Designed miniproteins, single chains, continued (2). Designs and how they scored, part 114

Each design is a single chain, and the fold is of that chain. pLDDT is the mean over its residues in the fold that is shown.

## One batch from the design tools (miniprotein)

Design m7955
Fold by ESMFold2-Fast:
Structure m7955 (fold): chain A 74 residues (1-74)
Amino acid sequence: MSPELQAALDALRARLEETQRRLGLSPEQRATVEAVFEQLEEWALALERERGTDYAVAVLEATLPGLLALVEAL
């Protein structure tokens, strides 16, 4: 994984952890969010391999608002 994609994933994880802490999610809800994030990491890595780093980062950043909305709906 490129440093750029890793930095984008780290930033996304930090935003998700802050949102989870703010909402006081249960261990089960946190496990669900973590599982979704792991799938997102695998998908982003596949996108980077096939389409390049800039594309993968852009898609990941575009996904963030929807993912945060999903977490807030838990």
Scores: mean pLDDT 79

Design m7956
Fold by ESMFold2-Fast:
Structure m7956 (fold): chain A 91 residues (1-91)
Amino acid sequence: MAEEAIEELERAVREMEEVVRKWEAGEISLEEAKERLKELLARMREAAARFAELIERGEVSEEQLRRLEEVDRRAERVGERAAELVAKAEA
């Protein structure tokens, strides 16, 4: 169902935000953060593929499309922040 797919995407991005927050705070290592983010990115990719199929079938509401836009914005911010932290670690 579209609701299950969007909820999975929302959960995955929330977990990614938490991983980046813990990494920035020094609560987890760079290696641990990379492994967790890799797993979460795989989960997001799978859920996004399912959601895309539902969009093609016309089985997605306007509210669910707005939630996808929010997930995309949050994922972009997480990616930017992770890239900044990697750059600082390599400097």
Scores: mean pLDDT 84

Design m7957
Fold by ESMFold2-Fast:
Structure m7957 (fold): chain A 60 residues (1-60)
Amino acid sequence: SSQIAALREQKDRLSAQSELSIANLKERFPDRPKMIKAHEDGAQGSIEIMDREIARVEAE
């Protein structure tokens, strides 16, 4: 469906932006591993929310 396609596209965009943001943080703050991990965990959490939403729509 168009709704599932839109959610997958949004997930792909969030994943790409998160990867770039985390790579930038690792370059700028290599001595801040706890801060970087918090950002990685946050990005993973957002992706998991999107996966649950996609699964919810697919179950309809």
Scores: mean pLDDT 86

Design m7958
Fold by ESMFold2-Fast:
Formats: sequence, structure tokens, C-alpha cells
Structure m7958 (fold): chain A 83 residues (1-83)
Amino acid sequence: MFSEAAMAEVIAKLEAMLPGLEKELEEARKAGDEESARELERTIAAIKAAIAAYKAGDLEAAQDAAIAASMELISYGVTKTIK
């Protein structure tokens, strides 16, 4: 398991990514790119879940959600690179 300090760093990085991802979601919606929009919505939801769990003090749930969010980010990054 990550230390509490390591979890705080992960959550801070996830929070910092949200504005950029939300901007990409708006651009995907404007372009009619339904696939990218769905992937971005899923990624944003996973990040928000990790942040919510961390703020609630549920470090175990926060870690699990952060791992899930990281996997969604990797998946989205792969899709974006292939397109």
C-alpha cells in the first residue's frame, strides 16, 4: 500500500488533471466524437470517485479508485494515440 503522503500526491495530480480532461470532453462533444466523449466521461468519473473517497478519509477506497482512474487514463491515452 502507498503511504498517506504518496496517496495525497496521487490525488493532487488527479485533481490537477480534471480541468484539462473536462476541456477535452467539451471539445470531443463539439466535434461529435462520441467514443472519445464516453472515454473522457468514464475517466473523469473515476478520478472524481478517487478524490471523493480520499476526502471522506477512506484511504483504502481512495487507493482502489485511484488505481481504477489510472487504468482509465492509460486506456484513454492509448485510444487517443491510435486515433
Scores: mean pLDDT 77

Design m7959
Fold by ESMFold2-Fast:
Structure m7959 (fold): chain A 58 residues (1-58)
Amino acid sequence: ASTLQILKATFEAIELLQKNPNISDREIIDYLKKKYGLSEKQAEDAVKTARSILAIRK
């Protein structure tokens, strides 16, 4: 995936986590892979980045 798609996926992961804090990483990963065409590792990295951003702000 392009850098732009990875950035969009990361922002959407943040939104998903804010809407449902109990959402599993697996659900987010599968959603991002399907919507943005990310690899498993790219989707995992996007979720990890989103969680890190949210942790810094809390």
Scores: mean pLDDT 81

Design m7960
Fold by ESMFold2-Fast:
Structure m7960 (fold): chain A 100 residues (1-100)
Amino acid sequence: SELEIIATAVTLLSILLAVKKKLGIKTPISELSDEEIKELLKTFLKIANPELSDETIQKITDIIMNDPTVKEALELLKEVIKKNNYDDEKALEILKEKLS
């Protein structure tokens, strides 16, 4: 389960950073509210799945955000970001190294 949490943290942080950069948001992921993180994930899902309705995207986002592994992964990635001077790109590199 630890490796699953780390892998989930890498995937989630990669997605959140890509969307955050596209939207011009400069706030570190660790300093975003759960609702702000949810909106980034929703934006990613809508871009990746343009054929899906807004209602379906909302339901998928809610399922992902309520997943216990995703919640643990978010806590882990936020902690790693804070420990690395709020550098979320550096935090992603560190998390990837843990899977190598």
Scores: mean pLDDT 89

Design m7961
Fold by ESMFold2-Fast:
Structure m7961 (fold): chain A 100 residues (1-100)
Amino acid sequence: SMDELDAQIQKDVDILRKLAATLDDPAVVAALAQAIRFMETGELPPSLEEAEAILEALEKAKEKAEKAGDKEAVEALEHMIRRVRLLIEAMREEEERKRA
C-alpha cells in the first residue's frame, strides 16, 4: 500500500540519517546523503557510474552496521540497496536504448 510504503521510507531515512552521523568515511556519508535524497525526492544520480559508486558505499555501510550489531540499520540499508539496484538496472536499460 502507498501509505505503508511512505511510512517505511520515512523510517528508513530516519535510521540512515542516524547511521550517517556515526560513520567516519566521507565518501560513504556522501553516498548515504545522495541515496536519502533519491528516496525522498526521486532525484536520480547524474550518471550510471555515480549510481554504482553509491551502491558500493551502501554495501560498505551495511558491512559496518552488521559488525556493530545494528539490525535496524542493516534492514534500512537492505531496503535502500534494493532500490538502488533497481535504479541501476533502469539506467543501464536507458543507456542501451540511447546506443541502439
Scores: mean pLDDT 80

Design m7962
Fold by ESMFold2-Fast:
Structure m7962 (fold): chain A 71 residues (1-71)
Amino acid sequence: MIEEDVREFGRYLLESERLGREGDRRGHSRATARSVGHAIRALGLGLDEGKIEEASKLILEEFEKVKKEVE
C-alpha cells in the first residue's frame, strides 16, 4: 500500500542518517538505496491507482518529518 511504502521510506531514511553520523558509509548507502526503493514503489502504486499527487504529497510530508528529527 502507498502509506506502507511511504512509512518504510521514512524509516530507512532515518536509519541512513544515523549510520552516516556514525561514519558507516556502507550502511548509509544500503539504507539510502532501500529508502529510495520504497519511495519509487509508492509513486508507482500512486500512478497505477490514479493517486500520484497523493503519493507525492505523502512522500514529501514523510521527508519533512524525517528532516525535523535529524536537523
Scores: mean pLDDT 85

Design m7963
Fold by ESMFold2-Fast:
Formats: structure tokens, C-alpha cells, sequence
Structure m7963 (fold): chain A 108 residues (1-108)
């Protein structure tokens, strides 16, 4: 049971990393780590993360027990909040990806 929670959280983190990489490629201003990200680029990352969260949340709700689902949901919300905070502080996409990788390492 806890193994399924871990698998869903890791899959969410992997999808979140891919979504951020995709947004960075579509927003050239985010691709240069020496430049602060624009408000539009930061919002695009948040929107992409919200879509990944929505899809993964819906899947977890269907496949997990209520107790497992609550654990996945709480962790996903915590990760999204951390990313939103980092972006508000002017973090680059690479710094955000590194933070997501650190979260993923906790589940090794």
C-alpha cells in the first residue's frame, strides 16, 4: 500500500519535471539562467504544473484507496506550493527542476 503512494508521488515528480522543461523550451526568456524569468513564463510553469496535478490527482483518486489518495494529494500540494514559492523568489527552471529532484530522492 505505501509502495503505491511512493510510485504515484515519484510519477508526479517526473511528470512535473518534464512539464517545466517543456515550458522552458517554449519560453526563450526562461532558457537563459542569467536572466530573471518573466511573470508570463512563471505563470506558464504554474499552469503546466496545475494540469499535471489535475491529471495525476484524478488518476490517483480512481486507483488508490481513500487513505493512499489523501497521502498522495497532500504531498502533491506540498510540492506545488514549494515550486510556487521558488518561482515567486525568482528561481530559474533549472533550480525548480533541482528542487523536484531533491523531493524525488526522498523516495529512493
Amino acid sequence: MEEKVREYVVEFLDRAIEAIRRVAKEHPDMADPSKPPSDEARQAILDALAEVFREHFERARKELTPEEYEKVRDKMLQVVARIASLLADGATPEEVIEALREEREKFR
Scores: mean pLDDT 76

Design m7964
Fold by ESMFold2-Fast:
Structure m7964 (fold): chain A 107 residues (1-107)
Amino acid sequence: SVLDEVKSEIKKIFDELIEKLRANPDASDEEVLKWVLEALDKIEAILKKNVPKLSKEEVDEVISFLNDQTLRIAQTLDSLGHVDVATRFLLLSIAIQSEFWTEHRKL
């Protein structure tokens, strides 16, 4: 299903980000922020392409899944000492989630 494909693609992007973060423990906040922004750009592109194909219930499930993955990434960033990057990532991710939730809920 489109729902399962979207969730799988999101998980793959965040799994690859976590692997990259753990493989590069000495990376600067600047380098880590670049990787985080690249991952978020990919997530936004997936959502823009696929959200119009999903039902209301499926969009709510994607947003819930994205929120769970976002918390997982933020916790990983925080645990590696990238606290400021974690905060910025959370704010940007919430903004993306809010954009797609608002478009879906427009009467």
Scores: mean pLDDT 85

Design m7965
Fold by ESMFold2-Fast:
Structure m7965 (fold): chain A 86 residues (1-86)
Amino acid sequence: MDAEKARERIEEYEREVKKAVEAEKAGTATEEEKKLIEEAEELLRKLLEMYREGKPLEEIAKVLSEFFGVPVEAMKEVLEEAINEE
């Protein structure tokens, strides 16, 4: 599995979370959309804690790999590309 599939899954998840947040603000969110928001908030909290603790990129990539169901190497490539664009 390549970095392209990892990027596609991340982009799809970001779109779904954004849609769920907009629905929650409008009072039209489904139970599934509310759970998606809670899941995204928990993931973000975990990632921020790891970043604050100075965890290496590989450990962060493992968490995202498990969450998105993609290989660690594919996720690490996506994260390295994002960092190198700045």
Scores: mean pLDDT 79

Design m7966
Fold by ESMFold2-Fast:
Structure m7966 (fold): chain A 85 residues (1-85)
Amino acid sequence: SKEELLDKVYDIANKLASVAKNLSPELQRELARGIQLLLDGIRNSDSALLNEAKALFEKVYKKSTDPEVQKAAQELIEIAEQAIS
């Protein structure tokens, strides 16, 4: 359900609040933008927002060296893909 996906995004965002400091300011902004687009995309069933969020999380995944950030980015990508389906 949409509520289950939104809950997962909030859980990941809350976890990332403690580790996002390990990211560059650019990647912190990209991650925050991605999360906002993902939440809006899920609420509105907007595939364009979901695809933009996914692209931002893929950028964070590729440029981060922190395993916790990489794991969270992958989980957010999977949520975006589930919401598109």
Scores: mean pLDDT 87

Design m7967
Fold by ESMFold2-Fast:
Structure m7967 (fold): chain A 78 residues (1-78)
Amino acid sequence: MVFSPEEQARIDALIARGRALIDEIMANGSAAQKAQAAAIVAATLRRVQALVAANAPVSEILAVLEEGIAELEKILEA
């Protein structure tokens, strides 16, 4: 799959935000929160890999990344 520079920038921005949230959870979270974050990351990566393999629209990849970020944000709000 080939992304435009604009599409790649959107994906990179979401990944960077996700990494920042993971770093925060890993630094300050409980063992349960860290395990939950790891599970969310693993599930999100599997879904993204499946979409890329299926040559899915970039909008679906972005939606999966945004859903993963929202779940990570919920961990920090608890």
Scores: mean pLDDT 82

Design m7968
Fold by ESMFold2-Fast:
Structure m7968 (fold): chain A 56 residues (1-56)
Amino acid sequence: MKEEMYEKLVEIARRALEARARGEGGAGGYTFEGHPELTLDDLAELSREAAEEVRR
């Protein structure tokens, strides 16, 4: 249940961080299903939270 959610969040987090590092800022590039209105900043924050949760 939550494990699968973390798996998706971690992948989104990794992609969001990579896109941000590249300076792409592609709102249509890296996003997950169910929340297409999510901004790049939201993805970056979620990525940080997901990474913190997973490394525990």
Scores: mean pLDDT 58

Design m7969
Fold by ESMFold2-Fast:
Structure m7969 (fold): chain A 101 residues (1-101)
Amino acid sequence: DSLVQQLIKKYTEQARRAALDGDLLTTTLQVTSVIGLGVENDIDPVPEVVEALKSLTPKIAETIMNQVIRTAETDQEQGRISKEKADKMIELAEKAKKEVQ
């Protein structure tokens, strides 16, 4: 059991609870963390993201994934993450959008 696996599980559970409570800001922050950790550690985070967002309507889940995409683009533009990491985060967020429909 790695620290990374523990963090992914923690952030996924926090995202699930925030989504049920209608806290979309916390949900977005936690799923962004799950996707980022997945990219950095070659772990597919999509099943965890989909599970966390299932309580939301498809339109709200899409809005959250679009915010994740925008955050990845902005962080890449500001030099906080590599283009490769940003591209992978965007790919995973787009995949999650299709699976929550």
Scores: mean pLDDT 87

Design m7970
Fold by ESMFold2-Fast:
Structure m7970 (fold): chain A 68 residues (1-68)
Amino acid sequence: AKAEARERIRALLAERGSLSPAELAEIARATGLPLSTVKKLATEVRREIEEESARRVAELDARRRAQE
């Protein structure tokens, strides 16, 4: 259930850039998780995406600098 909710949150964030309260409620209904749990997962997934993106950008920039 949590893995399914996280996957759906990631997909929606990738497509729309944000999640509305209605989208969070729909994920909660679809996965059978409490809305509070889905909200927590949305916060965690957003943080993970931001950290992953920042790390990738930093690593690519460092690799480019190392080539100079």
Scores: mean pLDDT 76

Design m7971
Fold by ESMFold2-Fast:
Structure m7971 (fold): chain A 93 residues (1-93)
Amino acid sequence: NWKEKLQESLKLLEEAKKNSTPEGRKEIDKMIKLVEKSLKQNRAASDDEVIELHAHYSKALDNTPNPEARKNLREALLNFMIGNSLLAGYLKP
């Protein structure tokens, strides 16, 4: 389930990227890298990585006026937060 949530987050980020500005796309790419890192390592993002992802999300929204792309960004963040929380719970002893 966590893997499906992180994969859906990546799909939504790629869709948002299509209707973003050049500046928004740079911030979305940074979000993609953080989500991909969690997927590849099978590890929850650290608190610092979650803070970093939220910072890139905020900048992506500021640089993405398109309503559909903004919706995809919000849904991507939601799917990441759910997947990350599930993965963090799964890794707790």
Scores: mean pLDDT 86

Design m7972
Fold by ESMFold2-Fast:
Structure m7972 (fold): chain A 75 residues (1-75)
Amino acid sequence: MSSSELGTAGMTLLLEVVERHGEPLSLREAVELLLTEDAPEDVLAAAMSGAGDLAARHGAVTAEDVREAKARAGA
């Protein structure tokens, strides 16, 4: 999988997690929820890395910020 494809897959997984819970997630909450997902290890790592970056920039992980990050990763 290319770096772009892996980034897109990770952001897609993170978006599903955020949308299912319907509220802004802390980095800890996002990571704990991602670890319950049945996904490949590299996709989980990409999702956790993305959550960390978004939390560092915005203080929390939101669906809107994940959608924007996914669009950039797929470009």
Scores: mean pLDDT 79

Design m7973
Fold by ESMFold2-Fast:
Structure m7973 (fold): chain A 100 residues (1-100)
Amino acid sequence: SMEEEIKKLEEELRKALEEFFLTAWRLTRDTASAAQVEEFIDLMNEFARAALEEKDVEKAKELLERAVALITSVNPAAAETLREMAERIFEILDKLEELL
């Protein structure tokens, strides 16, 4: 059913977000300022609300792009890895939008 497919995609989204968050933290924890860490957490919280509560896929994509830009400004070497992870999250969001 559509409900079961939506739940599966939401679970995949949560797992992808956890991997993204942990990867970003590992790649920046030694160099990021407290202010940059707070900005990143705020962006990820706003992303979760947009994606899971508001179901605003375009807003969610914009927030994740801002999160990627923030982390890559701290560690440019993280750019390719975080970009690939963000694209995977975008694919999950697109599938969710088709079912909503």
Scores: mean pLDDT 86

Design m7974
Fold by ESMFold2-Fast:
Structure m7974 (fold): chain A 68 residues (1-68)
Amino acid sequence: SLWEEINKLSQELLEKMKELEEKRAAGEVSDEEARAKHEEIGKMMDKIDELSKELNDPTAPKYEESLA
């Protein structure tokens, strides 16, 4: 389901952030590599946003009536 996909992506995002911090602490990541990882994280956040919009269908009648 979309809910499970959002949760999975959120966990993957946290894991990527943790890996970046661990590699930086170990001195294994350069500034350029850190930037590339931040770009990947940004793309994952965009995917989560897109799935969240799909989860809450904006064409749902109840939502439309609430704003009118």
Scores: mean pLDDT 71

Design m7975
Fold by ESMFold2-Fast:
Structure m7975 (fold): chain A 74 residues (1-74)
Amino acid sequence: MFTSLDDLEVGDVIRLKGLGDAIVYKDPETGKLIAYLPGKPDAEIVSVEGDKLTLKFITDDEPKTYDAEFVKRI
């Protein structure tokens, strides 16, 4: 079954080109969707556009767009 990145939910595993596999979770304080990458700072999921994911890492001054592929939901 095809799953769109626009249908992102908590527990989704997304492969980000050049970054690795990210797990989607929800920040309990802000309600925002966060991409968790092992060994990297947390990144806010700002937007989803087809096969691309725009992330703002806590250490970055501005959002950046990455090529993304849905892997699975855990």
Scores: mean pLDDT 77

Design m7976
Fold by ESMFold2-Fast:
Structure m7976 (fold): chain A 135 residues (1-135)
Amino acid sequence: DARRQQAISLVETAGDLLEQALKLVSEAIRLARELGPEFREVYLLLEDAAGLTSNALSLVKTALDLLQRGDPRAKDYVKEAGKKAEEAIKLLEEAAKLAREIGPEARNVYELLERAKDLTEQAKQYVEEALRLLE
C-alpha cells in the first residue's frame, strides 16, 4: 500500500512535468517557425519530440489509472513511458544543438529546449523511481 501510494505520487508528478515540457516544446516550435525556413529542420525535429513527449504523457496517464486500480500491468506502461521520454530527450538535445549552429537569433528557442529537456529528464527519473517501487 505505502509503496503503491509512493508510485502513484511519482507517476502523477511525472505527468505534470511532461505536460509542462510539452507546452515549452510547442512554444519552441512556434518561435522556430517564425524565424523562417532556415529553421525548418529544427521545428520538424521538435514536432517529432512533441509526439514522443505526448506518447510518454499518454502512457503515464494510463499507468496512473492502472496503479489506482491495483492493476499489475501498470509496470509495463511506466517502463514504456520512460523509454519514450528518453527518445524525446535525445531529439530535444539534437534540436537544441542544431538551433545553436544556425545562430544567436535562435537563443530563445534553445533556452526553451534546455528547459523542456530538464523537465523531461526529471519526469524520466520519477518514472524510473516508480518502476523500482513496482518491482
Scores: mean pLDDT 90

Design m7977
Fold by ESMFold2-Fast:
Structure m7977 (fold): chain A 83 residues (1-83)
Amino acid sequence: SAEKRREELRLTFSIAMEMANRALELHRRDGASLEELHKKIEELAEEIKKKNPEIEEETIELARKIAEMLVETELWVEERAAA
Protein backbone atom coordinates (compact mmCIF):
# COMPACT_ATOMS: atom_id res chain seq x y z
CA SER A 1 0.00 0.00 0.00
CA ALA A 2 2.53 2.63 1.16
CA GLU A 3 5.13 1.29 -1.30
CA LYS A 4 2.62 1.48 -4.18
CA ARG A 5 1.75 5.08 -3.22
CA ARG A 6 5.47 5.98 -3.16
CA GLU A 7 5.92 4.47 -6.64
CA GLU A 8 2.86 6.38 -7.92
CA LEU A 9 4.29 9.61 -6.46
CA ARG A 10 7.70 9.03 -8.12
CA LEU A 11 5.96 8.30 -11.44
CA THR A 12 3.82 11.45 -11.05
CA PHE A 13 6.88 13.67 -10.53
CA SER A 14 8.78 11.99 -13.40
CA ILE A 15 5.89 12.69 -15.81
CA ALA A 16 5.53 16.26 -14.47
CA MET A 17 9.24 17.01 -14.99
CA GLU A 18 9.14 15.55 -18.52
CA MET A 19 6.16 17.73 -19.49
CA ALA A 20 7.63 20.85 -17.82
CA ASN A 21 11.01 20.37 -19.54
CA ARG A 22 9.40 19.94 -22.97
CA ALA A 23 7.24 23.04 -22.46
CA LEU A 24 10.24 25.11 -21.26
CA GLU A 25 12.18 23.96 -24.34
CA LEU A 26 9.40 25.52 -26.47
CA HIS A 27 9.76 28.74 -24.44
CA ARG A 28 13.57 28.81 -24.90
CA ARG A 29 13.54 28.08 -28.67
CA ASP A 30 10.39 29.90 -29.84
CA GLY A 31 9.70 32.42 -27.05
CA ALA A 32 6.36 30.74 -26.34
CA SER A 33 4.02 32.53 -23.91
CA LEU A 34 2.73 31.02 -20.65
CA GLU A 35 -0.66 30.42 -22.36
CA GLU A 36 1.08 28.49 -25.17
CA LEU A 37 3.06 26.47 -22.58
CA HIS A 38 -0.17 25.50 -20.77
CA LYS A 39 -1.62 24.35 -24.10
CA LYS A 40 1.57 22.36 -24.83
CA ILE A 41 1.38 20.66 -21.40
CA GLU A 42 -2.30 19.77 -22.05
CA GLU A 43 -1.34 18.25 -25.44
CA LEU A 44 1.54 16.30 -23.84
CA ALA A 45 -0.76 14.95 -21.09
CA GLU A 46 -3.22 13.66 -23.73
CA GLU A 47 -0.34 12.06 -25.69
CA ILE A 48 0.95 10.35 -22.53
CA LYS A 49 -2.57 9.03 -21.73
CA LYS A 50 -2.84 7.50 -25.22
CA LYS A 51 0.67 5.96 -25.21
CA ASN A 52 0.54 4.69 -21.59
CA PRO A 53 -2.93 3.21 -20.92
CA GLU A 54 -1.44 1.33 -17.91
CA ILE A 55 -0.92 4.64 -16.07
CA GLU A 56 -3.94 5.86 -14.09
CA GLU A 57 -5.52 8.99 -15.60
CA GLU A 58 -5.50 10.68 -12.15
CA THR A 59 -1.70 10.28 -12.01
CA ILE A 60 -1.28 12.00 -15.39
CA GLU A 61 -3.75 14.78 -14.45
CA LEU A 62 -1.86 15.46 -11.20
CA ALA A 63 1.43 15.48 -13.15
CA ARG A 64 -0.09 18.00 -15.61
CA LYS A 65 -1.01 20.37 -12.74
CA ILE A 66 2.49 20.03 -11.24
CA ALA A 67 4.06 20.72 -14.67
CA GLU A 68 1.91 23.86 -15.04
CA MET A 69 3.09 25.10 -11.62
CA LEU A 70 6.73 24.34 -12.50
CA VAL A 71 6.67 26.31 -15.78
CA GLU A 72 4.78 29.23 -14.18
CA THR A 73 7.39 29.36 -11.39
CA GLU A 74 10.33 29.18 -13.84
CA LEU A 75 8.95 31.99 -16.04
CA TRP A 76 8.22 34.12 -12.95
CA VAL A 77 11.81 33.61 -11.71
CA GLU A 78 13.25 34.46 -15.17
CA GLU A 79 11.18 37.69 -15.37
CA ARG A 80 12.07 38.77 -11.81
CA ALA A 81 15.80 37.90 -11.96
CA ALA A 82 16.48 40.68 -14.53
CA ALA A 83 19.66 38.82 -15.56
Scores: mean pLDDT 84

Design m7978
Fold by ESMFold2-Fast:
Structure m7978 (fold): chain A 91 residues (1-91)
Amino acid sequence: SELEEIEKRALEAAVKRVAEEYPELGIKSAEDLEAAIKEALAAGDLALAVRLLLTAAEATLEALRPHLSEEEYAEYREQFAAQAAAWRARA
């Protein structure tokens, strides 16, 4: 339950960071963020999809950092980088 609350706060931090850096997208929730990424991918705007993913990932990792070991933090960073690379490869 504590882990679920930490993950929820990390997602809220991700939404906030994306909303601050991309205010023109009108992202107000996790659902809006997911929809924006899906729409970018569907439109073939892989560059936008990757930017949104990496911005959200950085905020998520910052929020989770106090609760993660250095090894776990590195694993999470690698997972986000791999997802971004996979999306770029679809171009």
Scores: mean pLDDT 82

Design m7979
Fold by ESMFold2-Fast:
Structure m7979 (fold): chain A 78 residues (1-78)
Amino acid sequence: KDLEQQKKEYENALKKAEEANVKGLVARAYFALGEIEEKLNNKEKAIEYYQKAKEGFKEIGDEYFAQLAQEKINELKA
């Protein structure tokens, strides 16, 4: 229920951030979608979102959050 609503809200936020070309918000939205898909037990979808978040964080030079996204991917692939 609440997770599906949060997912729709972050999907909308992602689209707006992409349209506005706000790279940091795009990366954050992908990370949040990864967390939501993980909670919904959609491991493959969560990995896809965390991978996109990692790429976005690396693009803006945020190595800390890029590493955090990689750790999430490693946990889900274990």
Scores: mean pLDDT 85

Design m7980
Fold by ESMFold2-Fast:
Structure m7980 (fold): chain A 65 residues (1-65)
Amino acid sequence: MEALRRELEALKAEIAKNPYAEVVRAEVGGTNEIAIEDSLEAIGMAIRMVGVGIRDGSRVVIHRK
């Protein structure tokens, strides 16, 4: 979980560098879900990178804002 939170922070930083991504808030709200509010296309790319870091059965819930 702590490792997953660090990966989420790194992911948010990488997304913030993208000109087409606007991550307002990325939080690990529970145990099994990561909610990120941003454009699905930009987040989709980042999800592939974090896929390896999401082990504990956590699923990524993307909220299109």
Scores: mean pLDDT 48

Design m7981
Fold by ESMFold2-Fast:
Structure m7981 (fold): chain A 96 residues (1-96)
Amino acid sequence: KTVRLEVLPLDEGRAKAASDPSTLFIDAPVLTEQIRERLRTASTVIFEEAHGNRVLKLLGVKNGDEVEVPKLEEAIQKAHEEEIEEAIEDIKRAIA
């Protein structure tokens, strides 16, 4: 029902998730069916630094806090939407 959130560098996050089957590593804020299924059984979710700090900010929580899975799913989806919008604006600025 709740999961612990952590934000770690790519290498550290990947290594920690590899050592613990109850830990899910997310390297991009894309809410796939595989991620949704893993969230039902995970006790800890680790985000890569480039994306994880945005997710924490959207949830209003800190590294190491616990969150309800539905709120986390909403935050991941919103982070994905914000990153797409920022990428589009970056492309517009580079072309101009």
Scores: mean pLDDT 80

Design m7982
Fold by ESMFold2-Fast:
Structure m7982 (fold): chain A 74 residues (1-74)
Amino acid sequence: MSIIEQILALLDEVESVAPPEQAAIIRGMREALLAHPDDRELAIGLLEAAILMAEELGMSDQAEKLRELLEKLR
């Protein structure tokens, strides 16, 4: 599984439990990543935002996995 595929899978997990407003933001993140899969700076920014959102939702395991992927992109 590529780093991008791992990010998309984690975003899907966060979206599944997110309230409608946050779920819409995560859908936008997934669409942006799929449209620009080679844009490393975009992927980094989306990961930083997704980590904060996962932490706010109490998804500590998903937030930790997203941080690991962020470090691999840096």
Scores: mean pLDDT 83

Design m7983
Fold by ESMFold2-Fast:
Structure m7983 (fold): chain A 80 residues (1-80)
Amino acid sequence: SMEKEALAEKFRETLKKIAETNDPFKIRLEQNKLIAFASEYSFEAANLVGLILSKYQNVTKEESIEAGIEYAEKEMKEWL
């Protein structure tokens, strides 16, 4: 069974790690690890995490890393 709290904590951990690095390859690796973690619970969770991360990338590019993190946290709380 899926623990929503565990997925939410892993999501927050990943956002902190990617916010602290300027290496695009390390960012991609951390995102892929999060998607893989979510896939252990459900296909729907993995797809949702992937969609949130995709939009997060657009927000960070258009506004700021801080705005992207805020966006991802709000989406995570709404859907998880």
Scores: mean pLDDT 75

Design m7984
Fold by ESMFold2-Fast:
Structure m7984 (fold): chain A 94 residues (1-94)
Amino acid sequence: MVKLSNIEVETPAPNELKVTFDAELEEGKEYEFIVEAENKKGEKKEKKLKTNKSGRYEIILKDLEPNTEYTIKVKAYYKGEFKAISKPKKIITK
């Protein structure tokens, strides 16, 4: 089972969020990670990452609304099947 931990979110620019997370993968498996930012209106911005290596990963989400609260989640998929989701993190863009 894939494990997601140590989710950190930073605002490197007014319309951007940097999401950093640890991923522990099962040996020999390639996972797709979807980093999602959702505001209270249900508008979502996503970025995808495929990897077969455990480690710490950074994703930058761009073209977000400024001064807006987003809920950040990291989801893990294996061969199209949902496997894990991180604890949600809330942050306000600058």
Scores: mean pLDDT 85

Design m7985
Fold by ESMFold2-Fast:
Structure m7985 (fold): chain A 89 residues (1-89)
Amino acid sequence: MDSQNQNLVQQANQINRDSVDLMRNSGNMVPSIRDQALDSANSLDQSMQNGLKSDTSRPITARGLLALGNSSMTAAQRLQDQAQRILDS
C-alpha cells in the first residue's frame, strides 16, 4: 500500500521535472518566449514542491500530485508547440 503511494508521488515529481525541463528547453530555443517559459517553469516547480510537503501517505494526496504533474506536462507541451510554431514560421 505505502509503496503504491510512493510510486505515485515519484511519478508526479518525475513528470513535473520533465515538464520544467521541457519548458526551459522551449524557452532556450525561442528567445521571444524565454521569460514566459522560465516564469512558468519556476511556478510549476514551486507548486509541486509545496504539494510534496503535504501528507503524501494518503492516496488522495498522492493522486492529486499525479494530476498536478500531468497538468504541468500539458502546459509544457503547449509551450513547446508555441515555440515550434514560431520556429516554423
Scores: mean pLDDT 81

Design m7986
Fold by ESMFold2-Fast:
Structure m7986 (fold): chain A 74 residues (1-74)
Amino acid sequence: MIKPSAEEVKKAFVELLKTFTKESSLVPALRFLAGEARAANREDLALFFEQKAELVRLGKMTKAELLNAIENFA
């Protein structure tokens, strides 16, 4: 099996998040992704997902803004 690159993993996360119809479902998904990123020793990505989860939870970020932010994460 070919191990996916960080870019392919990012694309998979974007596609997974697109399947959620309610923004309330994004918070647990983002927290799960933060844990996965931390397990992969990507603390920068983990903190990014945790910050976005909190913004979505507080109603400060929409699903569309979240997807755009993930696609633009360097």
Scores: mean pLDDT 71

Design m7987
Fold by ESMFold2-Fast:
Structure m7987 (fold): chain A 78 residues (1-78)
Amino acid sequence: SSEFLEALRENEALVQQLLALIQALPDQAAADAFMARLQGIVGDFQAALAAQPDRALEIARATNGRLRDLIAEARAAL
């Protein structure tokens, strides 16, 4: 659906934004911790889509929410 494609485009944009923030962090230990959390969110997203493909839009929107929360935390760490 168009809504799912929109959610996927938002997902890609949020991942790119978070990666840029992680690259800008002055503390390498903090950068590594945020990267591990991002990898966890990506892994959870892939696992959830495999387990519940009929709920793909809901899963994508929930994942985008988690990414927005992590972006806010990364911004606070700058």
Scores: mean pLDDT 92

Design m7988
Fold by ESMFold2-Fast:
Structure m7988 (fold): chain A 68 residues (1-68)
Amino acid sequence: SEEDILRQIQALLAAAMDAAARGELTRADLDRTYAELVGLISQLPAELQAQVLAGVRAVAAELDRRIA
């Protein structure tokens, strides 16, 4: 369901943020997580995809800065 997909997206983002906070997030981990997130977003209704993708991109950019 849409709700299940959104919960999976939230869980992946939370796990990546926690790993980054511990200094344990690698670029490979971020790339894999981002690919999974894009796959989940593609399963959402078209009208939600742009909004969710924008939020995910913002978080991914912040995480990328923390790795570098």
Scores: mean pLDDT 86

